# Ledger of designs, part 107: designed miniproteins, single chains, continued (4)

Each design is a single chain, and the fold is of that chain. pLDDT is the mean over its residues in the fold that is shown.

## One batch from the design tools (miniprotein)

Design m15706
Fold by ESMFold2-Fast:
Structure m15706 (fold): chain A 89 residues (1-89)
Amino acid sequence: SKAAENTARFAAAIELVQQGYQAAKQGDYETALELFTQAGEIFLELGYRRLAREIAEELRRLAKDAEKQGDLKTAERLYEAAERIEEGV
């Protein structure tokens, strides 16, 4: 059923968020970007707009951390991903 599919996709998005936090803690901003972006897209598709906003905020937080470390290119990509998710809300 669509409800069972949506439940499985929501659970997958939560797992992606957890993996994204682990990647961020290790300084792996590229992996964190990919994982959080996927989770945000799932939340948007399922209509969880507040959770999608929280992912956009997390991406902006990581962008600021990357800027502080001098990685301006990764920071730009993180800000762009946050903006795309937020525009979908």
Scores: mean pLDDT 89

Design m15707
Fold by ESMFold2-Fast:
Structure m15707 (fold): chain A 72 residues (1-72)
Amino acid sequence: SRLEAILAELEALEAKQPSPGIYLQLGRIYRELGRYDEAVKYYRKSGELYLQQGNEEEAKRAFEEAEEVEKE
């Protein structure tokens, strides 16, 4: 599917140069695929990397996305 093709491209980019933005996109795509455990995992990874970069606002948003997915 188109979403799975995008997922493969993002996973290839993550392997080369992981970033909080790539993890956030992975979380969104896994959520759209109904794969909630993976979505939570990648939203949390995004939040952790944003915190390491001193970006507390984006980290908070990523963790809030993880909490919303956990309700599903």
Scores: mean pLDDT 84

Design m15708
Fold by ESMFold2-Fast:
Structure m15708 (fold): chain A 80 residues (1-80)
Amino acid sequence: SAAARAELIAHAREVMARMTELIQQHKAEKDPKKRAALFEEIRALAAEMTQRFAALGSPWVVEASLNEESDSVIVVVRAK
């Protein structure tokens, strides 16, 4: 429904803002244990977004990975 889509878009904006905050925290963090915890939180949010897109029949997948060369978190939105 249009209402369900509007609610998903609003939630997606909140999740993307939180992921951006966590990615910046991960980039600034020097403690490997805290970095690992931040990365797991980012992965959990990416999985939640993927599940919400699937619930609306959307082919979009959100994935979070570590780029070892740049020591940074990469978040990709792609078609399934």
Scores: mean pLDDT 80

Design m15709
Fold by ESMFold2-Fast:
Structure m15709 (fold): chain A 65 residues (1-65)
Amino acid sequence: KVDEVERRLRQARAAGDWDAFREALSELQKLIETGTPEEKERAQRILDEYFAEMNAEVDARLAAA
């Protein structure tokens, strides 16, 4: 389920477990490619939220410099 993949993605990132993080990204990618239209939209939304968070962290670091 998309929600389980999202949870694993966030937990892996917080723990610094990059192997688990990569696996979760792979599952999201698979859902985007092979899932139902609803699963594709939800998976894409999760990826968008992840990249938004990553960009915010970069921006915060730049603002602190």
Scores: mean pLDDT 74

Design m15710
Fold by ESMFold2-Fast:
Structure m15710 (fold): chain A 115 residues (1-115)
Amino acid sequence: DKLIKEAEKYLEEGDKEKALEYYLKAAKYYYKKSLEENASDLLKLIAGYLFKKIAELFPESKYKGGALYMAYKLLAEVIDTQPELQPLVDELKEKLEKEATEEEIKEFLEWLESD
């Protein structure tokens, strides 16, 4: 994936701002694709793990709370086909409740749902 490769390149170069920008673009791209009719659960899994990676790699970012929310939501939606993810989903829910505000989630969703 071109966006993920660009994000990894910037992360390796120490450009955290550009790395975050490209990880957010990649996560948004896979999320939007996961909303298409008959979309594969693999797209939700990819998007969910990208949002988890954003929250872990950029813990000081204003996007952390929203990324935790989306990671939790998307990975929870694939539990029926990926039941081994249940412990991770439970951990993400606990982190979300402790580390994210409703305002952060709302602002992130407004960005995510924009064109």
Scores: mean pLDDT 86

Design m15711
Fold by ESMFold2-Fast:
Structure m15711 (fold): chain A 109 residues (1-109)
Amino acid sequence: SLHFFSDEQLESMSAEELVKAGEALLAEGQKAYEAGDLHLALSYYLEARRLYEEAIKKDPNYAKAYLGLGKALENIGKIYEELGLTEKAKEYYELAEQYYEKAKELDPT
């Protein structure tokens, strides 16, 4: 089930709640991707991106939000690659790498 959030709902949520909701949206996007519905998968990944960006805005040091944003961007890149938009996919992969590096800086494992 596709549930997009209003701006007011995002503003009322904590960074932790936004990350948890983003993880659920990534899971729904993965199901759509596996079913071959690239446009539905993209819609879920774009909404997940929005939730993670809001989480970072609320807590700029929350490593999980940067990790989640990287995953959302990587999955968006994968969709554009499947659609033959190779240069656009490359831009998303490069952005994902930047956010993964930021997540490692904040929570090195």
Scores: mean pLDDT 89

Design m15712
Fold by ESMFold2-Fast:
Structure m15712 (fold): chain A 66 residues (1-66)
Amino acid sequence: DDRIRQLLQLAGDYQNAANNSQQRYDQAQRLSQGGDTQSGQGRAQGYQTARDSALNNYNSYLNQAS
């Protein structure tokens, strides 16, 4: 089923985006501990929002593919 395959592909893409955002969040958190707490926190919050949005899309497409 091409539609299910397409939905699973989209889910995979969003899962990869969530993983990438999580890694960048972790890096920003380490940088904020090094002295630039305010700028680091703002950047980390941005990556957290991107991760949460990607995970929400991942779950949505995964449920549609089921």
Scores: mean pLDDT 72

Design m15713
Fold by ESMFold2-Fast:
Structure m15713 (fold): chain A 92 residues (1-92)
Amino acid sequence: SMEKVQEAEEELEKAAKSLKEHLEEYLKNNPDATEAEIERLVAVYGQLLRQSLEDLIKELDITDPEVIERLREFVERVVEELRRLARKLAEE
């Protein structure tokens, strides 16, 4: 149903916002963090987002393959945004 898709999108947007805020706070509190440590953290966040998506697909019974692909593309865009944010903040 459209309502289930919207619920999944809203939950993923909330998770994305939370992870971006967490990354910003981590980098603020760890100015000496190495590139390797930052890359590890972003990789963990990416896995958490992908797992959250798979859980939402199952819990909300989302079966439309085009909707699933759109949600996966959203998650991968967020992961790239996190990598870009990490790079920008590390250069400060």
Scores: mean pLDDT 83

Design m15714
Fold by ESMFold2-Fast:
Structure m15714 (fold): chain A 102 residues (1-102)
Amino acid sequence: SEAERLEELKRQVGELYDATTAETIAIFNDLLKQAGITNKRVIEAGKTSIKTTADLEKRRHQRRLGRMSVEEAERYVERLQKNRSDIARETAQTIVNMIKEM
C-alpha cells in the first residue's frame, strides 16, 4: 500500500540521518583537532548540538513525506541522500566556527 511505502521511506530517512550524524561528528572532531580545540565541555556541547539538529531535521523530513505521493517522496529521499555529505560538512563547520568565536 502507499502507507506502507511511505513508512519505508520514513525509515530510510531515519537511517540516512543516523549515518549523516555519525559523519558530521567525525568531520567535527577532525576540524576541532586541526583548530587545536581541546575543551571537553565545549566539544560535548557541539556534539549535542549536532545530534539535536539532526533529530529535528529527521522529524521534519518524515512529517513532510507524510504529505507527499509515493513518487514525490521517493524523489525527495533521493535528493536528501545526494546532499548528505554536503549537509554533514556544513553543519560541522558551522558549529566549529561558533566555538572559535567563543
Scores: mean pLDDT 86

Design m15715
Fold by ESMFold2-Fast:
Structure m15715 (fold): chain A 102 residues (1-102)
Amino acid sequence: SDLEQTKQELEELTQKALEAIAAGDREKAIEYIRKLYELAFSKAMELVDQGRYEEAIELVEFAIRQLEKVRAASTDPEVIMEVDIAIGLLRIVLGIIKLLKA
């Protein structure tokens, strides 16, 4: 399914972010965190537009869990800030989707 394909792409971006963190590459880590957020947001909005609210919720919750893994792997305050912003924004998106579904 398109949902499972997007989840796989999010996992690949998570792995790239973790590899960048392990290498001490702050700029690449932030790049992959932003790409993960952008993909999750754009696909969630596409699913919402199609009335696929449950799948949009599942995708956003999955993306938040991926970002939490990235957060746990870093001690860099700038990387932590970027991931916290991404998680915060996705939590707001999740709340909005749940209200639209109700």
Scores: mean pLDDT 92

Design m15716
Fold by ESMFold2-Fast:
Structure m15716 (fold): chain A 91 residues (1-91)
Amino acid sequence: SEKEIVREILAAQLLRESANFLLQSSDDPYAIDSAQQLLDIMKQYQNGEISLEDALQKAIKVIEDQKKRTTDPKMQRGLQAMIDSARQLLE
């Protein structure tokens, strides 16, 4: 349906923007690894290996783990916004 297509586009956009945000904070090697994991999740979803719901849940886990490791409050706020957006897409 059109609603499902829009959800897929928004989820792919969220994963790309989340990875790019982490890569722009490139002084943290854990952020680079987390960005790569998000891109790998997106690729698995695009290849039909996992469902959209599985991709979003895996992405939330990666972002939550990165948020626990970060000491930068701006980074923590950005990561929380991404978690909130991903959870909204699951509903």
Scores: mean pLDDT 84

Design m15717
Fold by ESMFold2-Fast:
Structure m15717 (fold): chain A 99 residues (1-99)
Amino acid sequence: ADALIAQGRAAEAQGRYEEALRHYAKALDELLRDSSASNEKIREVASRIAELGRKLPASVYEPIVGPLIMRAMFEYYASKDEEEKEKLKVILEALSIPV
């Protein structure tokens, strides 16, 4: 995840927002699969994705981020683990998705 976050930051600094979004989306996907991932790091990546969503058209944002949002929502409502639900809630709230 750290390498993908660094690549996302580099692309964002160069104004390559679509490339940055792709790197951050992959980083968030990895953090979602890592049970040891910190809520702070998850919030940081999700917040950057949300910021890029304001700069990019929906036709670019939705195909990249939509599958992650749908998976996070599904896992949130399906999960019986309160720790897992809290991590998913952090992601969804950072992406401005109500749960």
Scores: mean pLDDT 77

Design m15718
Fold by ESMFold2-Fast:
Structure m15718 (fold): chain A 99 residues (1-99)
Amino acid sequence: MKEKLRKYAEEFEKLAEEARKATTGDQIVEIVNKLNAVLNEASAAVTPEQQERLRKVAEEGGKKAQEAFDKYGIEGLRNAVAEMARDVAEELRKIAEEL
């Protein structure tokens, strides 16, 4: 299980890099869809308490992404989505270390 959580964290880190390179809204939407798919898989692999931790990180990231889009458009959204992906990766690494 620990190695599986680390693999999901690596996938989120790769998606963060993809988000930083995104130049269109369509590219960002595709990346967000990929993030949600990996998040669903990771959530199924952990306890309900750990699922709640991942959910809170993702929800805060989503709020920041909306705020960034409202203030800075696509550039703000791109950067906020990348940060959200990294925050989820970090939480997954913390959960893996607790096992």
Scores: mean pLDDT 85

Design m15719
Fold by ESMFold2-Fast:
Structure m15719 (fold): chain A 85 residues (1-85)
Amino acid sequence: MERLKEQMELLEAARADAKSPFELMLLDGALLTLYLQLNPDLPEEEKERLLEEYRRRTLELYREAGASEEQLAAVEAALEKGRES
């Protein structure tokens, strides 16, 4: 438990120093993962909502950066793979 909190603190500090939207999204993803681990009693609907919101924001960021539909599909697949592995 304490180790996860320390990791979250380090990621939040890194987020404060982040200069790019992509760097912020990577840190937000790591923070979300730790948040879900620290809050196992969250309703399943809330967990799914948070994961889906992160996915949408990530995909929109890549789309705004000019990613192709093929690249967006690859990003989506990577996000799905990261959900429980």
Scores: mean pLDDT 75

Design m15720
Fold by ESMFold2-Fast:
Structure m15720 (fold): chain A 68 residues (1-68)
Amino acid sequence: DLDRGRQQVLRLHSLALNGDPSTGQRQLQRMVDLSRDMSRRDPQGGRVLRDLVDQSRQNWLNAQSRRQ
């Protein structure tokens, strides 16, 4: 379900931003896997999740740049 997928991506995004860099990288990969899984069941929902994952990745990269 798209709503459940969106909540899961937001949870993983929060973990990525508040964890160490290696943990963040693993959580970003899980978000990518989740969006691919959704795309197999719901292509439109998969696109929505992919957009959220791309936004999360950009936010994480920006956070890393500020930390270093």
Scores: mean pLDDT 75

Design m15721
Fold by ESMFold2-Fast:
Structure m15721 (fold): chain A 79 residues (1-79)
Amino acid sequence: MKIDASAYVKELVDLGLSEEEAIQVLKGIADVAKARTPGVKSATVEGDTVTIEAESKEAEEAAKKEFEALMDAAIASLK
């Protein structure tokens, strides 16, 4: 599955991060979401897009939910 993270990148840049720093945050959060979600095979960041590969659609949806929750928490911590 592919997650459009462009809105998260925009929020991070609006908070004072560079685009490169925002992408680095996406990579870190994607790695954490993968580690926390059983059945996820890979989580890769290409620009503003996060690609999740998992054993099942349910695992992909769980990883997406975890990624979104972690991103929301990270952005809230920077405000």
Scores: mean pLDDT 84

Design m15722
Fold by ESMFold2-Fast:
Structure m15722 (fold): chain A 86 residues (1-86)
Amino acid sequence: KEEIKKLLEELLKAIEEKDYEKVLELASEIYDLVVKLNLTELLELAKKILDLAIRVYVLSQLKKFKEAEEEAKELKKKVEELLKKL
């Protein structure tokens, strides 16, 4: 759980820095860790975080920065929800 908390805090920082490649990398790492540790209670939220991180990354690659920023706000909310469950 402590490792997941550290990764979530790094993910929040990457969102603030608009480093969407790192956002995707960290979200993938968090999801993989939740699966490996069999934290089934957190799995749905971790999947939503990963899905949002993928969307933000794709939108940023398409240079749709306004849409990426809106999705990143929802992502931040889901990350904060997961932090509260730890």
Scores: mean pLDDT 85

Design m15723
Fold by ESMFold2-Fast:
Structure m15723 (fold): chain A 58 residues (1-58)
Amino acid sequence: MKVIEGKDLKTDQEIADLIRKAWEENAKLIITAKVKDKSGKEVEIKLTFEKLDPVPAL
């Protein structure tokens, strides 16, 4: 199973490109993002995206 990782993504375009590539390659996409809470504390969030539909038999 192919996995595509994205880290420190700064633009929506970069995120969209990785999602599209993972969709076309039938791969699992893992994105790690840093966000600040109300107190200014930096928190890392890990997001995973995967196709819900099974791949057709080859």
Scores: mean pLDDT 68

Design m15724
Fold by ESMFold2-Fast:
Structure m15724 (fold): chain A 114 residues (1-114)
Amino acid sequence: SIPPLPVQIQLAEKILAKSDAPEEKKKRLLELLERALRLFQELLAQLGLPSSPDDLRVFPLERLYEELARRFGQEVAERFRSLLEDLAEAILSGDIEKAIEKAEELVRLLEELL
């Protein structure tokens, strides 16, 4: 199962604390993840869905994907799902460069939907 975005951010913070990656890359990843979280909260609010930090931790991702498909189409829902999966995998594997790439793609997608 894919961890929710707030959980992915907490995992990233823990992994980065033990990583020997350059500090500039660590800072960039955290800034992108914080931006993605803010944009995601704004999108959920526009969709009339629970958007508090606590709600985001427990919100069923399957239901979110259904709402995204209904409002923006199936292709957008699948892009969002794939980006969350790829981001989670990159974070869990400690692939900071790939995590930055996927976080940037997620930020761009969220900006397109707002």
Scores: mean pLDDT 81

Design m15725
Fold by ESMFold2-Fast:
Structure m15725 (fold): chain A 65 residues (1-65)
Amino acid sequence: MTPEEKEAIDALVRAGATEEQAREAVSYAKKNDIDKAAEVAGPALRKATVDEANEASSAIAQAGK
């Protein structure tokens, strides 16, 4: 697991996602399936604070590279 993948998982869990949801979202981002990544992460990100949502979104983008 890359540091970017770990950062994305940790950020999503802080935003309220489960570890399983966070891993699925990162897996989809790595496949360039951003729509599926957003679908899995979306409920947690919508309930997160702006800072938590921005951190998680940035980390997912970095993990998808």
Scores: mean pLDDT 73

Design m15726
Fold by ESMFold2-Fast:
Structure m15726 (fold): chain A 78 residues (1-78)
Amino acid sequence: MVEVYIAPDIRTALKIAEELGKPSVVVPPDYEMIVRALKLLKGGAVVVYSDDPEKAIELARKAAEEAGIEYKITLVEP
């Protein structure tokens, strides 16, 4: 299972990645980049930074569906 975190900005996303202590990839709210990141990880974390959390959640969900990956999405509040 891959953990997906939605962060409000890049600074918060980088802090999450540093604190997780496991393989993590920080990506913009870009569908292709999220798909690629999910396919690279088999038990790590993808951290998506976006000022539009609803849109970022939709993109992450669609990307995970395309990648065929079991996922858990966590919204990080500012």
Scores: mean pLDDT 81

Design m15727
Fold by ESMFold2-Fast:
Parts: C-alpha cells; structure tokens; sequence
Structure m15727 (fold): chain A 108 residues (1-108)
C-alpha cells in the first residue's frame, strides 16, 4: 500500500495574531498543500497553558508518521515574535516538538 505524503505546519501565535503572522502562516500552509497529498496545519495559542496541547500534537504527528498509511515529507514551524517570557516558553516547546517529529521521521 502506497503511503500518503503529509506536510506538517506547526504554528504558535496569540489569539489576536497580527495580519502579517496570519499571512505568513497561510503562505506556509498553501506551500505544504502543493508539496503533499495531506497538509496538516496545527495552530496553538502562545499562552503557556497551551504547552500540554503542543506536546500532545507532537505525539499525535509522530504516531501518524509511524503509520503505514502516512509518510511525513516536511515539517515547518512558525511562531509570532514573543512579547512575554510565557510566550517564549510556548514557542520554544513547539519548536522542540517540530524538531522531535523531524528526528523521529529521519530514523525510519
């Protein structure tokens, strides 16, 4: 069975994200949809309360990538510039999850 190619885009931005951030995230999502059969676009709030959800998204993407039905061909990350230490922590966790997904897929 031929696996479906998946491109993943992780985004971290506040609920009131700037027009510039929304345009860049949309651009990355459109580029993903051109390269892969499935574009998986995941947006998280930059609030630190989102950190468990960010970790859960990383676990879910890795589980999907280990499936014989899917092949993760690209992982992109975008974060709006952080204004608070809490937003920096959330963005750092999301970046760590994107790198974790890349490493797990490279080991296959």
Amino acid sequence: MKPKKVAVVFGVMPDDASVESLQEFTKLSQEASKKAEIALVVRHSSDPSSIPLVKGSGDAVIAMGKSPLHEIIEVKFYAEPAETAGQQETAAEAKAQAERVKKEMEER
Scores: mean pLDDT 82

Design m15728
Fold by ESMFold2-Fast:
Structure m15728 (fold): chain A 98 residues (1-98)
Amino acid sequence: MATYKTDEELLIAELETLRRFFRAQVAAGVDPELNERLIAVYEEAIRKLKEGTPVAEVLADLIARLRELAAEATGALKGMLDELVAHYEARLAELRAA
């Protein structure tokens, strides 16, 4: 729908916002090991987007990695990760249908 570059810039901004949230959770002592792994996953996704990796490829990789982390998570963090997976799956489906 939008240009590829515009979609990439918007996704980078979204991922940077979530990375900041995960860093705040680590600072608060909330699930620090899983949140540190989430920070690494999001930093890799942001880096790949900035290096020109297609949005669809980055979303597919991010979904797979978030599913692995969601399987290890419990409580509120698991709920949030399951919702993030569903959100990115919907975006990937829309992008692939276009």
Scores: mean pLDDT 83

Design m15729
Fold by ESMFold2-Fast:
Structure m15729 (fold): chain A 61 residues (1-61)
Amino acid sequence: MAQQLVQQGNQLRQQGKLEEALQLYTQAASLGNLEALANKIRVLYELGKDEEAEELQRQMN
């Protein structure tokens, strides 16, 4: 189930719908999907939310 959310988020990100992609990655990450968490960090950087992205990246380490 979480992997389907990641795939949908990837499609939205390819379309430039970064906020919608972020929402799906956030849902998948909350289900324990590590790929979604990594993709969430990437989208946060693309949105210019660098501080939020750095905070999550530190929590992964």
Scores: mean pLDDT 82

Design m15730
Fold by ESMFold2-Fast:
Structure m15730 (fold): chain A 95 residues (1-95)
Amino acid sequence: SLEELLAEMDRIDAEITRLEKKAFEAYKNNDIETLKKYLAEIQRLLDRFEEVLKEIREKAPKDSEEYFYALVRYLAAQGTLFAIEKILKKLEEKK
């Protein structure tokens, strides 16, 4: 159902937020290997988020509030992945 898809989106978003906080701790410790692990996990969650977004698109009109907010949250999650990738690269350049 659409409600189940929105609930799954909420769970994915919460998990990405949790990993972002853990990535910050790894960043503080210059732990490149742990950052790489969290980056891979965020990418896996983002791939799942994309599948959920596709199903929301099919069940809700494209101009619906539900689809719009789902799209915004997905794009924000992509931004998080991109930011962590750039931070990782900067840490590797310092060594």
Scores: mean pLDDT 84

Design m15731
Fold by ESMFold2-Fast:
Structure m15731 (fold): chain A 76 residues (1-76)
Amino acid sequence: DREVREALARMMRSVADLMKKKSSHIPGSVEYADLMAGAADALLKSVEEYQRFKQENEKRIQELQAKIEAYLQEKE
């Protein structure tokens, strides 16, 4: 459980860092990447911290995901 949690957190952090470096031109992607990094940091501390972070940021994360997906679908 702890090893899986820590592995997931490291993976999330790596993906967030890559998005921030490679997709800054996509509207909302940097903010989304920063929120994913924050979620990864919370998950490294505990499942309870991760759940709290998700509850506080869930709506914003979903809004940013939808914004990024809409941009990618239209590909202007």
Scores: mean pLDDT 78

Design m15732
Fold by ESMFold2-Fast:
Structure m15732 (fold): chain A 98 residues (1-98)
Amino acid sequence: ADELAAKGKEAAAAGDYEEAIKLYDEAAKLDPSKKAELLVNKGKVLAAAGRYEEATKKYAEAADLDPSYWPYLIKAAVEVAIAREKAGEIEKVAELWK
């Protein structure tokens, strides 16, 4: 499990986000006690890939399994909101309503 999680971090650092997610899923299957931690790692990978909604969902799943991860969910939700505001998502939505 630890070796797969380490390979997942290396894949994420290399930009191989799909490989990183796959490695974290395999690590969680081998060691279910680390599932919450690995969900946080998957959330970080998804956020790095710009997949903010999916990242927030993974942090929420982690917090549900282990409430000690609630600060990660709150931080991620705030970061997602800031990123969306900076990207002009609110402006893009407003344009669709014209």
Scores: mean pLDDT 73

Design m15733
Fold by ESMFold2-Fast:
Structure m15733 (fold): chain A 82 residues (1-82)
Amino acid sequence: EAIERARKLVEQAKELLRQGDLMGAMGQLSNAASLLGDAETQARVRDLVDRYFAGADEETLRRELERVIRELERLIKEKEKE
């Protein structure tokens, strides 16, 4: 189901971040947000992709992506309870 698939994508994004693959992580998070119907988080990930190509600091991008991961994890838990 969409919620379980989104959870898998978030976990894959966490592993990609640990491996230093920020673009891979952003792709997985965008897909997870799409499956959850979270257009605001999708737009936020798109902004982070634009910042990445503009040469933003990697550590700053990592911290922002960690925040996106936390937000999606919270949304997944909320949807699982409903």
Scores: mean pLDDT 84

Design m15734
Fold by ESMFold2-Fast:
Structure m15734 (fold): chain A 60 residues (1-60)
Amino acid sequence: MSDAAVRVAEELGVSDLARQARDLAERTGAEVDTSGLARAIARATGLPLSEVRERIRELA
């Protein structure tokens, strides 16, 4: 699921958000926050959160 969220961010031209989420996960020893990344993508692109989540689900 985290890989799908990263790919959606790349496709929508907001790969910097995916990089930030990955860097945070690496520093804290946690997995990528997929829900937080989806919300960030929705806000940056203007797409509804439900649409972003559906795109992530399609790629997972």
Scores: mean pLDDT 77

Design m15735
Fold by ESMFold2-Fast:
Structure m15735 (fold): chain A 85 residues (1-85)
Amino acid sequence: PEELIDRLSELLGLPKSTVRALLSKPELSDEDVEALFKRSSQYDQMLKEGYSEEQIAQAVKVLKGLLEKLKEEILKTPEGRELLK
């Protein structure tokens, strides 16, 4: 459970507290995921490489799906539920 948050923090280049706070929300909104992505190293890299708005929107959609799957995995255990308090 904690290892999943650690790996996601490393993948996104964001603090564990930021990742934990997002995953602790009852529901992930498109706006929350977009705001998180705009703070990530991946977003800055995509802007530097000249990716289109459509490509960035697709990346946000992919990230939302990944975050929803990881949240489900973490919340399957009592330990994971305690971690996201």
Scores: mean pLDDT 76

Design m15736
Fold by ESMFold2-Fast:
Order: sequence, then structure tokens, then C-alpha cells
Structure m15736 (fold): chain A 67 residues (1-67)
Amino acid sequence: LSELERDILRLLKSVGRALSASEIAELMNQSQSTVSKALNNLVKKGLVERERRGKTTYYRLTEKGLE
């Protein structure tokens, strides 16, 4: 995992709920495109999953991501 990917996993674990890419970008002081790329990698690895709520896509930890 990259350092940004590890930081996103820690953030999601600490918050304990799903967050949008925009919310993660703001909390991490990163661009939304940088965070979206890292989130796509985490989803491919099965550590994070996408949840669509209305027009917004949210991201949460999988059971594997909690390990």
C-alpha cells in the first residue's frame, strides 16, 4: 500500500462510517483526483467498497480492510 492508501484506511477506520471522495480529500488536504485514484486502488484490492447514495458515491471499509 502507498502511504496515502494507508492514511485513507486509517481515516475510514477512525471515522467509522462511509465518506465521499470529496470529504476524504478535504480531511486529508489532498486533491479529489489524487484521493479518487487511491480509492480506486483500494477498491481493486478489496479493502474499500463503493456505496452509491443518491448522486454521491461513498466509500467504506470492507471486513478485509478492518484487518
Scores: mean pLDDT 85

Design m15737
Fold by ESMFold2-Fast:
Structure m15737 (fold): chain A 92 residues (1-92)
Amino acid sequence: MEKEAIERAIKGLDKAVEFAKKGTSAEEMIEAMINNPEEYGPAFALAAKIVIEKGKAPSVKELLEAILEQAKKAKLEEVAAKAEELLKEEEA
């Protein structure tokens, strides 16, 4: 399995959550992910999909729930575990 891809996904999650917590606009979130694709790449496609479908920046919860669903679908257990951990922090 690609350990480097999984590590990037986990690091990208932390930074995407930080951006969402700051209340950044949809445009600012997309711009940040485009400018730093290596750091935000795994979350970028899901964030872009939510923006396209809803016309607004995803909340931390919406972003993490979408990532968790896709990670479970792809059987990426480490990414799913990190998304669940971050979701619990948002619910606390």
Scores: mean pLDDT 63

Design m15738
Fold by ESMFold2-Fast:
Structure m15738 (fold): chain A 55 residues (1-55)
Amino acid sequence: SAVAEAEQRARDIVNFRNMTPEQLLALAKGFRAGHEATGAPGSLALAEQYEAAAK
């Protein structure tokens, strides 16, 4: 639902604010590994988002 999507986006923003660049990059590496294993485009998008947040 739109409400669940908005809640998830709010959590993502809070996570970015509360994480160090090292933690963000560690999660990005995990998402990239997930994309390599499954081919899921959402995992690649998350990896790129977390990498961008770490800059």
Scores: mean pLDDT 73

Design m15739
Fold by ESMFold2-Fast:
Structure m15739 (fold): chain A 81 residues (1-81)
Amino acid sequence: SILDEIEELVKELLAETDEEKRKEIAKRIGELISKITDPEVLEKALEILEKAAAESTDPVVKLLLGIAAHEVREKLEEMKK
């Protein structure tokens, strides 16, 4: 599922030390988020991203995960009636 892909990419991001690879992983997470049209799936993606950001010790990884979480929050806000 798309959530499984996001979870796997988040794990890769947490383990990655190369800056360019970190950017590519973050970009792919953003691309997957942009394809989600289901608010329930977006809420689950947000939980995955926020948990990873909170548990990460690397400030760059925290920032990248925080940006992705912000994109999910913005998309959820746009879906509110």
Scores: mean pLDDT 84

